# Designed miniproteins, single chains, part 13

Each design is a single chain, and the fold is of that chain. pLDDT is the mean over its residues in the fold that is shown.

## One batch from the design tools (miniprotein)

Design m452
Fold by ESMFold2-Fast:
Structure m452 (fold): chain A 60 residues (1-60)
Amino acid sequence: MAERERLLLLAATVHLHEHQGLSHAEIARRLGVSPATVRRRLAEARERGLDYPFRQLAAL
């Protein structure tokens, strides 16, 4: 997967978790993935420094 596309998926997951306060299960339902995938994406976003506040990524 292209890096930009992956960053956008990570940013969307972080936005739903940090700005809308959704649980892993709610995010999984909205994005059409498993809760395990959501947890993995949030961990990856944190490792990349894309956790809250992600407004810097939104400007990308």
Scores: mean pLDDT 69

Design m453
Fold by ESMFold2-Fast:
Structure m453 (fold): chain A 69 residues (1-69)
Amino acid sequence: SAAEEEAERFLTRLIATLGVDNREAIAEAVREYLLSQGFSEEEAEEVAELVRAGKYKEAAEKLAELLSR
């Protein structure tokens, strides 16, 4: 879906910009983005935790789910 493509592109761009090993910075960037889109702290933190765990595919899937609402 368009949301899945946008979520993967967004995460790929963050990883390229911040470095794949900089999980905390990537997680913080994702959290701030979701909060700026009007999602709750709980929803934003759920995606951020997946990033911190290195579960980028699951993070992209959850991000796509939220963005497709």
Scores: mean pLDDT 83

Design m454
Fold by ESMFold2-Fast:
Structure m454 (fold): chain A 91 residues (1-91)
Amino acid sequence: MKEIEEKKKELLEKAKEYIMESASYTVKAILHSSLKLAYEQEAKKNKDNEELVKELEKKAKEHEEKLKEYNEKSLEYEKKAEELLKEAKEL
């Protein structure tokens, strides 16, 4: 049954692509999480400078939004990979 083996290989290769994309988004999320925390900490140190605090808080919020976006994409690709791996096991 060569056709089943070929289909299984295609599913596994596609699952690998989705796993790699999920991992990429996880790394991006971690980087934005770190930047968010750095900007929040810097804002706390400069509490008496209202203009600087507002600028730093804005940057922290931008990184928080990117963190959320990349986490959602990472989970989406992880789910797609799991579905393909399940299909491959059922063949």
Scores: mean pLDDT 88

Design m455
Fold by ESMFold2-Fast:
Structure m455 (fold): chain A 66 residues (1-66)
Amino acid sequence: MSKEELAEEIAEKLGISKETAQKSIDRAGLTGPGDVIPVYLPAEGKIVYFRVNEDGSLEEVYTHYY
């Protein structure tokens, strides 16, 4: 899966901009199977963690509230 496709999926799932999702992917540095991408949502006081599955799909594994 391309970084652009992954950013679009994250943006749609969280209701955030594609740009914000793309920055989260770039910060994580890895987007392959088994990687976990932390998405920072400071306005909502939370971090959402997505795992990249073997087929490239995203699974929300944890949300941390701060």
Scores: mean pLDDT 75

Design m456
Fold by ESMFold2-Fast:
Structure m456 (fold): chain A 84 residues (1-84)
Amino acid sequence: LMEELERLIEELRRAAEVERDLERARELGERLVELAKKASVEEIRRTLERLDELARRLAERDPEAARVVAETAGRIDKILREKE
């Protein structure tokens, strides 16, 4: 499952940061949220670290893209809290 999460995180980064296809980024975010529901606490924590770093990095250059990533991270954080 972590390999699939890492693949989606990379796709999300490319869509949000490189391609600036925010519609695609939102779609990838939805897939990430669904996978997080099946993921272990450890896998979710690693995913959140990556998404938080991406959102922070984008915040200065592209606040709209940063918001999409942060929104996805927020939804995944809620899933983490439900599992703990």
Scores: mean pLDDT 83

Design m457
Fold by ESMFold2-Fast:
Structure m457 (fold): chain A 86 residues (1-86)
Amino acid sequence: SASRADVQRALARFAGVSVGTVRAALAGDEEARAEVEAALGAALARVRAALEEAGVGTDEDAQLAALAERLPAAAEALRALRAAEA
């Protein structure tokens, strides 16, 4: 429901793609899936660089704080994913 929609919006913002593209990928569209995967790969590379520059280790709260300052969309996506898994 709302949590699923929030995850889709957060993922779309983090990856820099439309919510429609995320929904198409989840529905099995291979081109949309490839686009989302490529965009996520690029976004994860930015996350890795930001965390390395911040000097944070594996502490989740410290990582989330560092991401909120440098890549707010990534912090939002991480919070939404953790909420969906809990």
Scores: mean pLDDT 74

Design m458
Fold by ESMFold2-Fast:
Structure m458 (fold): chain A 74 residues (1-74)
Amino acid sequence: SAAEAALRAGMVAAVVALVRDLNANRPELSDEEKLALAERVINHLAARARSLGLPEAVIEALRAEITAAARAVI
């Protein structure tokens, strides 16, 4: 649980940082384009979580949380 919480926090922070960087340095990108870039990273993170043996229910919850956090800062 502590390891899952740390992994979750790290993944959320990484994707939020990406979107904030895009907002600061790529203001010409649409919200759709920023979300597409974030979703690519989220897909890679989900694949890594699967390789680490996380249950699919946990991966899906993480994906939803990270996507919501990314949308909130777009």
Scores: mean pLDDT 84

Design m459
Fold by ESMFold2-Fast:
Structure m459 (fold): chain A 58 residues (1-58)
Amino acid sequence: VQQLIEQLSSPDPETRLEAALQLGRIGDPRGVPALREALSDPDPRVRHAAELALLSIE
């Protein structure tokens, strides 16, 4: 999950989107702080993916 957490900080929005979706699929609470930060992402797709991921984990 650390690799996916790092990918949430990628300059590429597609990479951040994929990382958010994968963190939600895995359901590991270690991703929660990074996903909460992703709720403020400039890309609305990334924000939505982070919301869904947090719903899956919490």
Scores: mean pLDDT 78

Design m460
Fold by ESMFold2-Fast:
Structure m460 (fold): chain A 63 residues (1-63)
Amino acid sequence: TDALIEKGGELIQQGDEAAAKGDYKSALEYYQKALELYKQAGPQQALTVKSLQQQIEKLEQKI
């Protein structure tokens, strides 16, 4: 749904801000919440879900 996509985008933005500050733990939490919302939004978000999963994996390597 549009509401899930919008909230997911806000969470990604918050995650990006946390990562920019070196707060990788908080960034990971925001990205994981966004991932859950995009998965709920449906199959049209499959590419966004995959991209976000890759970002989470990369960020986990820094923790």
Scores: mean pLDDT 81

Design m461
Fold by ESMFold2-Fast:
Structure m461 (fold): chain A 80 residues (1-80)
Amino acid sequence: MSKEELRALGEQLYEAGLERRERGDYVLAGVLLTLSAGLYKAAGDYEKAAEAYRELARLYREMGDLEAAEHYEKKARELE
């Protein structure tokens, strides 16, 4: 896949992950946002990868998993 294709797929999965989170489907939201972050990183889009990690941190806070939330906050900061 080209970097443009990876970024476009990452964007689609990011949007899908946010929609699943709004519906309370936290398991699928976490999977989609994790895949999105990986695709953005593979595309070299570290700003969007960091954004996906911050959304993962927010998701885990909503689930009450503060350790996972801190983990993803750290991953986001490492990319910024």
Scores: mean pLDDT 87

Design m462
Fold by ESMFold2-Fast:
Structure m462 (fold): chain A 89 residues (1-89)
Amino acid sequence: SKTFEAEVTGPNGKVVKATVTVFSEEVGGPVLIKFKETGVIARGKIVSGSIEVGGTLTVQVLSERDAAALRAAGLDVKVGGTVTVKITK
Protein backbone atom coordinates (compact mmCIF):
# COMPACT_ATOMS: atom_id res chain seq x y z
CA SER A 1 0.00 0.00 0.00
CA LYS A 2 0.97 3.67 -0.51
CA THR A 3 -0.09 6.70 1.55
CA PHE A 4 -0.22 10.23 0.12
CA GLU A 5 -1.21 13.74 1.16
CA ALA A 6 -4.16 14.88 -0.92
CA GLU A 7 -6.89 17.44 -1.55
CA VAL A 8 -10.37 15.90 -1.87
CA THR A 9 -12.96 17.81 -3.93
CA GLY A 10 -16.68 17.04 -3.68
CA PRO A 11 -19.40 17.48 -6.35
CA ASN A 12 -20.13 21.02 -5.04
CA GLY A 13 -16.46 22.07 -5.52
CA LYS A 14 -15.57 22.13 -1.82
CA VAL A 15 -11.95 21.06 -1.12
CA VAL A 16 -10.73 19.39 2.10
CA LYS A 17 -7.27 18.11 3.06
CA ALA A 18 -6.81 14.39 3.68
CA THR A 19 -4.34 11.53 3.83
CA VAL A 20 -5.20 8.92 1.18
CA THR A 21 -4.12 5.26 1.36
CA VAL A 22 -4.22 3.18 -1.83
CA PHE A 23 -3.90 -0.62 -1.64
CA SER A 24 -3.88 -1.29 -5.42
CA GLU A 25 -2.97 0.81 -8.47
CA GLU A 26 -5.82 -0.82 -10.45
CA VAL A 27 -9.33 0.44 -11.23
CA GLY A 28 -11.67 -1.05 -8.61
CA GLY A 29 -8.96 -0.97 -5.92
CA PRO A 30 -9.92 0.16 -2.40
CA VAL A 31 -9.02 3.65 -1.15
CA LEU A 32 -9.10 5.02 2.42
CA ILE A 33 -9.52 8.79 2.83
CA LYS A 34 -8.57 10.07 6.31
CA PHE A 35 -9.53 13.72 6.90
CA LYS A 36 -6.74 15.71 8.56
CA GLU A 37 -8.91 17.89 10.84
CA THR A 38 -11.28 15.19 12.20
CA GLY A 39 -9.39 11.89 11.71
CA VAL A 40 -12.60 10.42 10.25
CA ILE A 41 -12.06 7.73 7.58
CA ALA A 42 -14.18 7.26 4.44
CA ARG A 43 -13.72 4.31 2.06
CA GLY A 44 -14.20 4.16 -1.69
CA LYS A 45 -12.98 2.50 -4.87
CA ILE A 46 -10.84 3.79 -7.74
CA VAL A 47 -12.87 4.58 -10.88
CA SER A 48 -10.07 6.26 -12.88
CA GLY A 49 -6.94 8.41 -12.72
CA SER A 50 -3.25 8.30 -11.74
CA ILE A 51 -1.72 7.14 -8.44
CA GLU A 52 1.29 9.46 -8.36
CA VAL A 53 2.31 12.82 -6.84
CA GLY A 54 0.58 15.48 -8.98
CA GLY A 55 -1.95 12.89 -10.22
CA THR A 56 -5.73 12.94 -9.83
CA LEU A 57 -7.98 10.00 -8.86
CA THR A 58 -11.75 9.68 -9.21
CA VAL A 59 -13.03 7.69 -6.21
CA GLN A 60 -16.57 6.27 -5.96
CA VAL A 61 -18.38 6.03 -2.61
CA LEU A 62 -20.13 2.66 -2.22
CA SER A 63 -21.90 2.81 1.17
CA GLU A 64 -24.11 5.23 3.11
CA ARG A 65 -21.68 5.09 6.06
CA ASP A 66 -18.83 6.33 3.86
CA ALA A 67 -21.05 8.95 2.14
CA ALA A 68 -22.07 10.21 5.61
CA ALA A 69 -18.38 10.49 6.63
CA LEU A 70 -17.68 12.60 3.50
CA ARG A 71 -20.72 14.83 4.17
CA ALA A 72 -19.55 15.34 7.79
CA ALA A 73 -16.28 16.70 6.28
CA GLY A 74 -18.41 19.09 4.15
CA LEU A 75 -18.28 17.12 0.88
CA ASP A 76 -21.85 16.87 -0.41
CA VAL A 77 -21.75 13.35 -1.90
CA LYS A 78 -24.33 10.55 -2.19
CA VAL A 79 -23.91 6.75 -2.34
CA GLY A 80 -22.61 5.90 -5.84
CA GLY A 81 -21.28 9.47 -6.24
CA THR A 82 -17.66 10.38 -6.81
CA VAL A 83 -15.03 12.67 -5.29
CA THR A 84 -11.84 13.93 -6.94
CA VAL A 85 -8.58 13.20 -5.10
CA LYS A 86 -5.57 15.34 -6.09
CA ILE A 87 -2.33 13.81 -4.77
CA THR A 88 -0.11 16.62 -3.43
CA LYS A 89 2.76 14.56 -1.89
Scores: mean pLDDT 81

Design m463
Fold by ESMFold2-Fast:
Structure m463 (fold): chain A 59 residues (1-59)
Amino acid sequence: SLEEQARKALEEVIEEGKKNKDISKAYTLAEEKFKSFPGLTDEQIEELVKEAIERLKKL
């Protein structure tokens, strides 16, 4: 499903963010990646980006 694909992309963004330890870069990558998914609303994209950044901040 689209939700499963988005969830896998979220995990990939988090792993990439862990490697670089750069929150600003992780934010940009997350936004670009989720915007490339057809069928995601702007609100869904904002929530996914927010979740990725919040999880990275907790590391």
Scores: mean pLDDT 77

Design m464
Fold by ESMFold2-Fast:
Structure m464 (fold): chain A 78 residues (1-78)
Amino acid sequence: SDEEIFEKTVKEVQKLIEEAKKAIEQKDYDKAIEIFEEIIKLLEEALKKLKDPEYKKKLEQLKEDAKKAIEELKKLKE
């Protein structure tokens, strides 16, 4: 179901966000960027499977948040 895809995806994304936060604390910005790129890939895969526009809207927002995080991390890297 769309709900199961959504819940599983959000849970996986949350775990990756925690890993990215740990990388940032260690000042490993390259690793944090790679993790956010993995988040975007997972979100894109879920978006292809989802039919419900409300779940799509929520995952698109997470994708935009991840893209912004990558942009900020690239500025911190140097």
Scores: mean pLDDT 88

Design m465
Fold by ESMFold2-Fast:
Structure m465 (fold): chain A 65 residues (1-65)
Amino acid sequence: SESDKLGEELSKNYTLDEIEELLAKIFEELQDKYEKEGKTATEENRKEFEKELLKKLKEEIEKKK
């Protein structure tokens, strides 16, 4: 439900192309951060990565308000 709400907010503030660019940018930033912190691709780290990705998307939406 949180991801559904985030999807609705993204659709209101961004086009599909903008969403794809935003996702790619945040993904790259988080991937770089995790690599610098020495976090390996464990299931636990993957879940935290996905959670941080969604949090970053929500933060970007709030900045557009």
Scores: mean pLDDT 74

Design m466
Fold by ESMFold2-Fast:
Structure m466 (fold): chain A 86 residues (1-86)
Amino acid sequence: SAEELRRKGEEALEEGERAFAEGDLEKAIQHYREAARLFEEAGDLRGAARALDNLGRALKAQGKTAEASEMFLRAFELAQEAERRR
């Protein structure tokens, strides 16, 4: 269900934040990517935008600035789309 996917996405986002706080950027990136995928599967554009913004932050911290910029742009686009849907 969409609710189950959102719950799993939120759990992955929390694990990503924990890994980021601990300085484990590779683990943070993995969890944030999983969160974005789960939120997108659930149709939760706001959740997906949040996960992609956090993914961009972790990628930037790892020195992957171009990839981070792509994630930030995608997060912005999904957030704008969420506003248009209601």
Scores: mean pLDDT 90

Design m467
Fold by ESMFold2-Fast:
Structure m467 (fold): chain A 69 residues (1-69)
Amino acid sequence: MLSDEQIAAFRARFKEFDKDGDGVITAEELRDYLTSKGLTPTDEEVQHWIDLFDKDGDGVIDLDEFLSR
């Protein structure tokens, strides 16, 4: 489980992904993250990851869902 300090670090990083400040991670933001890890994700791989977290079917990952661990 994430500590409060880890949650704060994730929120700071989430804001780097969330350029618009709308509180969600988009497919483009997730792709950028995976690319920063040295991966070359396909559109299908990015969408698969979003689908795993997106329980509401809105096509994005909410900050609250990401931090709910």
Scores: mean pLDDT 64

Design m468
Fold by ESMFold2-Fast:
Structure m468 (fold): chain A 63 residues (1-63)
Amino acid sequence: SAEELHQKGVELYKQGRYEEAAEQYRKALELDPDYQEAKRNLMLALAKLGRLDEASEVAATLP
């Protein structure tokens, strides 16, 4: 489920595995495009990776 993928991403993020965390958040958003918490966490993971343009694109989809 989207929630399970998000939880996997959170655990990877806590381990400093930001690229893998971002992948899990993207998969969660494939199942639920309106999953605001997954979008926010994806933005934070991308920022940690220095992928600021991608983080900005995700941020633009938030209300």
Scores: mean pLDDT 83

Design m469
Fold by ESMFold2-Fast:
Structure m469 (fold): chain A 80 residues (1-80)
Amino acid sequence: SLKEFVEKLLKAAEEIAKILRSTGHPEALKVADEIEKTIEKLKQTDLSNEEEVRKVIGELLAKIQEATDVLLKWSEEQAA
């Protein structure tokens, strides 16, 4: 169901935000804040409004992609 999918996506996003926060890297902390704000937006979204749900899910997925890019850059900066 859409509700079950959203609940699983929210849990995954919360874990990604925790990983970003654990790095202490300024750009990672910024993306974590943006993910957390989008999580709150999705939690407040009416699941019966399919267009709005799709839009907010898209925003969250885009932030998760940005998190991946930031974590890869951070990993490269830590390389000897």
Scores: mean pLDDT 84

Design m470
Fold by ESMFold2-Fast:
Structure m470 (fold): chain A 70 residues (1-70)
Amino acid sequence: MEKEKKEEELKKETEELLKETRELAKKLSPENQKKVEEGIREVEELLKKNPEDGLMAAQGLLDAAKAALE
């Protein structure tokens, strides 16, 4: 139960990061919006294999989206 609880917390944190990334993507060019959407799909696939890798990928995607806004 404790291990399952930690996995659930990682998934929830990842979903929050992806939600923030989607909102930020609305301010980007259509080309960059497409790249972000592709990145979100990759994060979701990673999350299914390894929740920690999914979380790390989601953080990197958010950082990349923020950089693209500038």
Scores: mean pLDDT 78

Design m471
Fold by ESMFold2-Fast:
Structure m471 (fold): chain A 86 residues (1-86)
Amino acid sequence: MKLIITLQGASVGQRIAAIGVGVEIELRGARFTSSSSGDTTTITIEGLTPEDLEYALKFAEALRKAGSKVKISQQGDTTTITITGK
């Protein structure tokens, strides 16, 4: 499966946490890339398992409970999580 996490208006801590999620999934055999430009951080992960996707979805839920706007979309084998500040 493929996962794209986009953070807009995120704090430094939120960006570090999202990169940490990507690195942890990469250590289990997925391919991870990240980029940051101004206000936006984008993380792309390819070759993740259903358990890795569940882990990323729990991370997104934690940010939603902390006051971030979270949008999740699925198209085929690709899940996109967009996280925007309050």
Scores: mean pLDDT 78

Design m472
Fold by ESMFold2-Fast:
Structure m472 (fold): chain A 68 residues (1-68)
Amino acid sequence: GLEEGKEELLKPAREALKVAKEKGDEEAKKKAEELLEQLEEAIENQDNVEALKIAKEAEKLLEEIKKA
């Protein structure tokens, strides 16, 4: 359903926020919060292209946080 699809799209951003908080990385935390907010807005506006783009950026942020 829509809620299930929304959860999958939000998962990388939520994980990035969690990892950033665990590492005490305030810059990464702020970026993850911004991406999560933008993604939620894109989903609410039914902008599937923007939602996928932001989700991909969240995946990259998560990878960078884990490497730091």
Scores: mean pLDDT 78

Design m473
Fold by ESMFold2-Fast:
Structure m473 (fold): chain A 80 residues (1-80)
Amino acid sequence: SINDVISQGMGRMQQIYDQIVSQSQTMPIDQQDQVMNQVSDIMSTGMDRMNRAYRDGNIQDIQQVFDDTVQQLQGIYSTS
C-alpha cells in the first residue's frame, strides 16, 4: 500500500540521517553545520517531491523519490 511505501521510505531516511548525525559528532562545529545544512536541504526537497507524488496518487513515483533522497544522503555520508 501507499502507507507501507511511505513508512518504509521514512524509516530508510531516518536510518541514514542517524548515521550522518553520529559521524558528524566527531567533526569541527563549522563542518558539522555545513553537513547538516546539506542534509536538511536534501530532506526538505525530498519531502516536497514526495508530497507532489502522493497528491498525484503514483505509488511508483513515491518509491522513486525515497530511493533518490536516500541515495543523495548516502552520497554525503560517503564523501565525508
Scores: mean pLDDT 83

Design m474
Fold by ESMFold2-Fast:
Parts: C-alpha cells; structure tokens; sequence
Structure m474 (fold): chain A 61 residues (1-61)
C-alpha cells in the first residue's frame, strides 16, 4: 500500500491524470494480493480519483 501510494503521488507530481495515477496505484495493489474492488478503492484514495476512474485507469494499463 505504501508503494502504491508513492507511485500515485509521484505520477501526480509529474503531471499525470488522476485516472492514470489511480490506475497505477490500484494495479500495484493487485500485485500485492488485493481484490479488484480493494485495489480500485486504494487507487482512488491515493490519487484523488473516483473509484470508477481508478478502475478505468487500471483497465487502460
């Protein structure tokens, strides 16, 4: 979760969209064993995106 948050924050600092930052954060949570629902919520929380935007970001990867 710390790595997912750090990745989302770094992407936002570099000018990435909240959707992309949330998607990358969520994708890292999936690799850490989170469910898709938990990953989307964590990605949204880390990026400031909605859960739906984070989920779409994960699918765009």
Amino acid sequence: SAAARAAAEALLASGASRRLAGGVGGDKMIHEGASPEEAARAGAEASGATVEEARRGMLDL
Scores: mean pLDDT 80

Design m475
Fold by ESMFold2-Fast:
Structure m475 (fold): chain A 58 residues (1-58)
Amino acid sequence: MAANEADLLLALASLSPNPDAERLKEELIALGLSEEEARRRAEEAVETAKRINERILK
């Protein structure tokens, strides 16, 4: 199974203690995603990261 750079970046962002949706969106656009797709995926990843961080604390 091959993972795209965008999928890897999203997975890492979901595990980030300091997720930034705006920065993630810009990085996804740089990897070739459309603005709409980048925004949606960045928001989902940041929400996931916030849920994980609430559980782990730091």
Scores: mean pLDDT 72

Design m476
Fold by ESMFold2-Fast:
Structure m476 (fold): chain A 78 residues (1-78)
Amino acid sequence: SEELRKEILEKLKKVEEEVISLVEKKDYDKALEILEKEIKEIEELLKKYPDDEFLKRIKESLENTIKLIKELKEKQEK
């Protein structure tokens, strides 16, 4: 459990760094693909651990980030 949380946090840090770099380059589609893939992996873990508050909070954070990037993309495509 604790080791799994550490592995998830280390992976999320790398994902965050890549997403920030892509957003700075205005490559919103690639950033969204990476985040949507990460949400899917967290959803699979939630099927195994449905009451894990840590995983629920991670999913909510990722969903909020996707929403913000979609809003940025919409403004650029107007």
Scores: mean pLDDT 83

Design m477
Fold by ESMFold2-Fast:
Formats: sequence, C-alpha cells, structure tokens
Structure m477 (fold): chain A 60 residues (1-60)
Amino acid sequence: MNKLVEAIEDYEAKKPDELTLKKGDILKILEVVDSENLLVESLKTGKKGIVPKRYLKLIE
C-alpha cells in the first residue's frame, strides 16, 4: 500500500542517492530502507531518493 508523506521542514540532500525537500512537499513512500530512512518519490518533481524519516509526516 502506497502511503503519502509531507515534508515538515526543508532538507538538503547530502549524498547522490538522497532527495532535497522543501517544507510542504508531498512524497510517496516506495520502501522502508531502515529505522531512520525512507525511499520516496516526489510528486512535484518525479525524482526518487532517500530521506530521513524525521523530516516527514504521514498524511494517509
């Protein structure tokens, strides 16, 4: 089941496999990478990348 998350603050990617976020961006969860990180897809840009869970809020 695909869950949507919202960025609760800005995040700047630190690695090539990470995704830069702006507060309010809506993303689709693709995979749980580990206890701290999710693989997500930006609905705004279509880009996929890893983001720390702490920057995201589940919205559905």
Scores: mean pLDDT 82

Design m478
Fold by ESMFold2-Fast:
Structure m478 (fold): chain A 66 residues (1-66)
Amino acid sequence: LEEKINSLSEEQKKLLEEIKKYIEENKEKDIEEALKAGSGGSREELEEEADNIAKLTLERAIELLS
């Protein structure tokens, strides 16, 4: 991951930072929506799943940019 990030252009790195911001802003919203929808799991479980989704989304963004 770090090697791939380092291979990105400055414009791609800037886009990656915007993607990171988008992920973090939507992570909390997604947790709240899941809790309201009764999707199952505790808040702690939803936070763990949201963190995993955020990580995978970021990894995919890096792969697509690199």
Scores: mean pLDDT 74

Design m479
Fold by ESMFold2-Fast:
Structure m479 (fold): chain A 61 residues (1-61)
Amino acid sequence: SEEKEKAIREIDRLATRVHLLTGDPELAREIYERAMKILEETGDPEKAVEEARKLADEVLA
């Protein structure tokens, strides 16, 4: 769906931002994988993006 594709792009954007700001690609990958797992398990694009945003905010605080 268009909503799912938009969510995947936003999750990727947030993970990429974490990588660029922290210099830690493993941390960025963990955020991406956790958010993608929520997307696949719940089918809720909004919830998946919220999790990625929450994790990114915690790391970049």
Scores: mean pLDDT 87

Design m480
Fold by ESMFold2-Fast:
Structure m480 (fold): chain A 92 residues (1-92)
Amino acid sequence: SAAALAALAIALGVLGLALGRVAVRVGAAAGNKEALAKGIAAVLAAAGAIFLAEEAAATGDLALAVEALREAVDALAIGVEGLALGLAALAA
């Protein structure tokens, strides 16, 4: 189950990384500094979550796998927020 949670954290972290990168591009195109900043934050948070998940998978540490999953979910939330702000700015 630690390996399964780590795999889920990696999958969500990769999605957070993708959303963060899109938020950065959209924010830059819109000239929206908040969207750009949230996109960068999502990319960094997602990278951290993936790192923790890889360590959890290597060690079988269930607590670390849960922490990686929590950080991956946080990165996703930030990425979605950044993307929403960037898209709203492009529409204005």
Scores: mean pLDDT 88

Design m481
Fold by ESMFold2-Fast:
Structure m481 (fold): chain A 64 residues (1-64)
Amino acid sequence: LEELIKELEKAREELKKEIKKLEEEVKKNPNDIKKQIELDFLKIALETEEFLIERLKEKLKEKE
């Protein structure tokens, strides 16, 4: 479980970097609907990763 949490935390940090990149691109082109949708999808993915990390941490507390 600890190894899985560590891998998910790495994925979360990479996802945050991608989100920052897209936020900069959307700021330059605020009418680019495709990039806005892509940014929204990445934000949902980030929330999902954070949710999974929290659930795994809860399970880890129950065992050790």
Scores: mean pLDDT 79

Design m482
Fold by ESMFold2-Fast:
Structure m482 (fold): chain A 67 residues (1-67)
Amino acid sequence: SLEVEILAGVTLIAASVGYLAAKRDGDEETAKRFEKLMDEAIEALKNGDSEKVEKILEEVRKLMRDY
């Protein structure tokens, strides 16, 4: 439980930073992608799915790296 909560927290912070950067740049498409990842992380957290949260965190990292 604690591990999934920490991973989800990190994921949500990272995705939020990416979302705000994309919004600042007027990149609505990338902002929507970060928003979708935030929504998916919240659902994975609700389900206690640590594996899913880890996959979402990697997608956030990749999207931030490629942006």
Scores: mean pLDDT 85

Design m483
Fold by ESMFold2-Fast:
Structure m483 (fold): chain A 58 residues (1-58)
Amino acid sequence: LSDEQIAELEAYIAENDGRLDAAAAGRRLGVSPATVERAGKALAISRLSGAPIPEAVR
C-alpha cells in the first residue's frame, strides 16, 4: 500500500469508531480484503508499540 492508501485506511478506521470492515475498506481503497487486514493489523501493532509500519505492508 502507498502512504496515501495507509492514510485513507487510518481515516476509514477513525470514521468507523475503530471498526475495520476489510471488504468495504478494500472496495474504497481498490485493494483486496486480505491486503486491508494485513495493513490494519500492522497499523494496530504500530499504534500499540510505536514501531513503524513494515515496508512489506506498504
Scores: mean pLDDT 69

Design m484
Fold by ESMFold2-Fast:
Structure m484 (fold): chain A 86 residues (1-86)
Amino acid sequence: SEAARLVQLGVKAYQEGDYEKAAEYFEEAIKLDPSLAAAWFYLGKARFKLGDYEGAIEAYDKALASDAPIPREEVRQLKEEAEKKL
């Protein structure tokens, strides 16, 4: 799907250190399919790198609200790290 393709492009951008581009790809993926927990998880990670801690927490909460398979304990730990930055 187009949403899955955008997630792959976002992960590549994230791995290359382009967190702004990564966030844009994940946001576009979420517009197409807001149930993609992986896109919310990676969006949270990208927002954290950009210093958007409130936005990271929101994205992590959306990922955790999903029944999709995600690294739930890692998401919770990253959410706590973002909360400590507030």
Scores: mean pLDDT 88

Design m485
Fold by ESMFold2-Fast:
Structure m485 (fold): chain A 107 residues (1-107)
Amino acid sequence: SLAEEEKIKKCAVEAINKTLEKFDLKPETVENLQTLKDMIQKDFETYLQRIKEICKVEASVNNKESIVKGFVCVVRTIMENNAESVDKIVAVSNFIQKTLTQCLESS
């Protein structure tokens, strides 16, 4: 539903914003995460298609686990493409998974 999509957008944007506040990331990673935020907010269907293409996950608004898996995978891929350290990729992946899950479960 539209309400479920709006909650997913809000929670994903919050997770990215908290990540940018908490972690010292490369400028290229920061730019790519800002671009990801814009895609999620303005072109959600393209975002879901990108998850499918990159992560081979059928992310659905009716399946919160698929949304979390897809989001973590896309953020991880951005970090890997920008050659962030393995330790930082693991730390960010764990943080965004927890942050997004908690936001999606809160009503």
Scores: mean pLDDT 89

Design m486
Fold by ESMFold2-Fast:
Formats: structure tokens, sequence, C-alpha cells
Structure m486 (fold): chain A 85 residues (1-85)
């Protein structure tokens, strides 16, 4: 079932982008990406929420493009075009 697999892949891509945003924040605080200090938890949670809000519409867009084209190649090109904008 290709649609279910695509949803899992796109959700994983969103998770990666959220993880990158958190890792960049922790790096700026001089902390390892895998360890969230309790004093930074609220700020990390806010960063996660902001990244999810930013990338969820992209995830939905990727699924819509896959449904329209039936081609993963076209979805990859759509992602690239949005990053270039």
Amino acid sequence: HMKELAEEIFDALVDIEVGVAVAEYLSRQGKPASLVPPELQAEVDRIRAEAEARYKPLRDFWLEELEKTGSFREVVEAIRKRREA
C-alpha cells in the first residue's frame, strides 16, 4: 500500500527536520543534541512545536503531489523547488 508507506516516509522527514531544529538550538547552548537539560525543556518543546507547525503543511503538500502525479520523483522535485524558494 504505497500511500501508507509514503505517509510514514514523509512523517519521518518531518521528524528529521524537527530533530535538526532542536539539535541546532542545543548546539548554540553548548549541549549535546541527544541530551535535553531540564532547564531547557520548555524552550526545546517550543522549538519542536514551531518546527512541526512549519513542516506539517509541507508533509501534507508532499502527499497531495504524490496523489496527483503518482510519482515519487515529482514529489522530490516539488520539495527541491520549495527549498529553493
Scores: mean pLDDT 72

Design m487
Fold by ESMFold2-Fast:
Parts: structure tokens; sequence; C-alpha cells
Structure m487 (fold): chain A 68 residues (1-68)
């Protein structure tokens, strides 16, 4: 399938939201863990998925910013 399942999309959205909340609370380690889990899920999508490519790019940037 060219897209993530609705359940996988919701899980990625949930992990990103929780990661933002953890970052807002100053818990950088928790935010990194959540963003990495979201990235792992998105990376399992087919390479032809525009939605997955956008998600990988966005999450990779967030992780890099937190690790810098």
Amino acid sequence: LPELSPEEIEEVARLVREGKEALAAGDTEKALELYRKALDLVRKAPADSVQARVGIHDLTKKIAELEA
C-alpha cells in the first residue's frame, strides 16, 4: 500500500504529540524516544508514499535538533 494504515498514522500522530509535550516539560530524553519511535513507524511505509517521506524528513529534523 502507498500509505500507512489509519492506525499507524494515528500512532505516529500520538507519538509526535507526546514528544512535543515531553519537550515542553523539559524532558528531552523522553521527547527523543517518542520521536524515534514515530520515525521507525514511518520508515516502514513504502518508498513511493509522499506522506511517509514528509514524515521521515520532519521527524529526522526534530531528532537532529534535540541531539545537537
Scores: mean pLDDT 72

Design m488
Fold by ESMFold2-Fast:
Structure m488 (fold): chain A 101 residues (1-101)
Amino acid sequence: SLYPITSEPIVIENAKAGDIIRVTVTNTGKGTVKDLQVRLLDEEGNILGFSAPATLKEGESVTFELRVPASAEGKTLTVIVSGLSENPDAKLEVEVEVIPG
């Protein structure tokens, strides 16, 4: 069985178009997380960007980069990471860095 897993949302205020949002995800829990995706959402919940799906084994890290689109200038954005875990004790730790474009 697969267990849905979702990170705590990370909020980015006053987004700047062209900036890179670098998202590093680590599985610090048990088992493998499949179909791991990062989504970048606006204030209305529209998807502005998303990563390709990844698989993340115990102790592995993966880094994704998403560009802030022109439509997101000055908006509050939310980064959310979700996947399907093979073990209910999987745990995702998420770090976000905003890199000027």
Scores: mean pLDDT 88

Design m489
Fold by ESMFold2-Fast:
Structure m489 (fold): chain A 73 residues (1-73)
Amino acid sequence: MGLERVKRVGLAIADALEKAGYTEDAKKIREQLKEAKSVDEASQVVIQGMNLATKHGVGDEAVQAAHDESLRL
């Protein structure tokens, strides 16, 4: 998976957080994704986003958003 695709998955997780009302967490994830220079860095941000979603009880929504984005061309 290329860097741009991992970033899109992370952005989908951030969008799920924002939709649930966690706008500051979504902003933090978006900022970290923008700064990520490698697939490894972007993947670590995706993991952070998933951990935040799970903490806020929207982990299922974040998983669905990430999966849906991963299938997009």
Scores: mean pLDDT 82

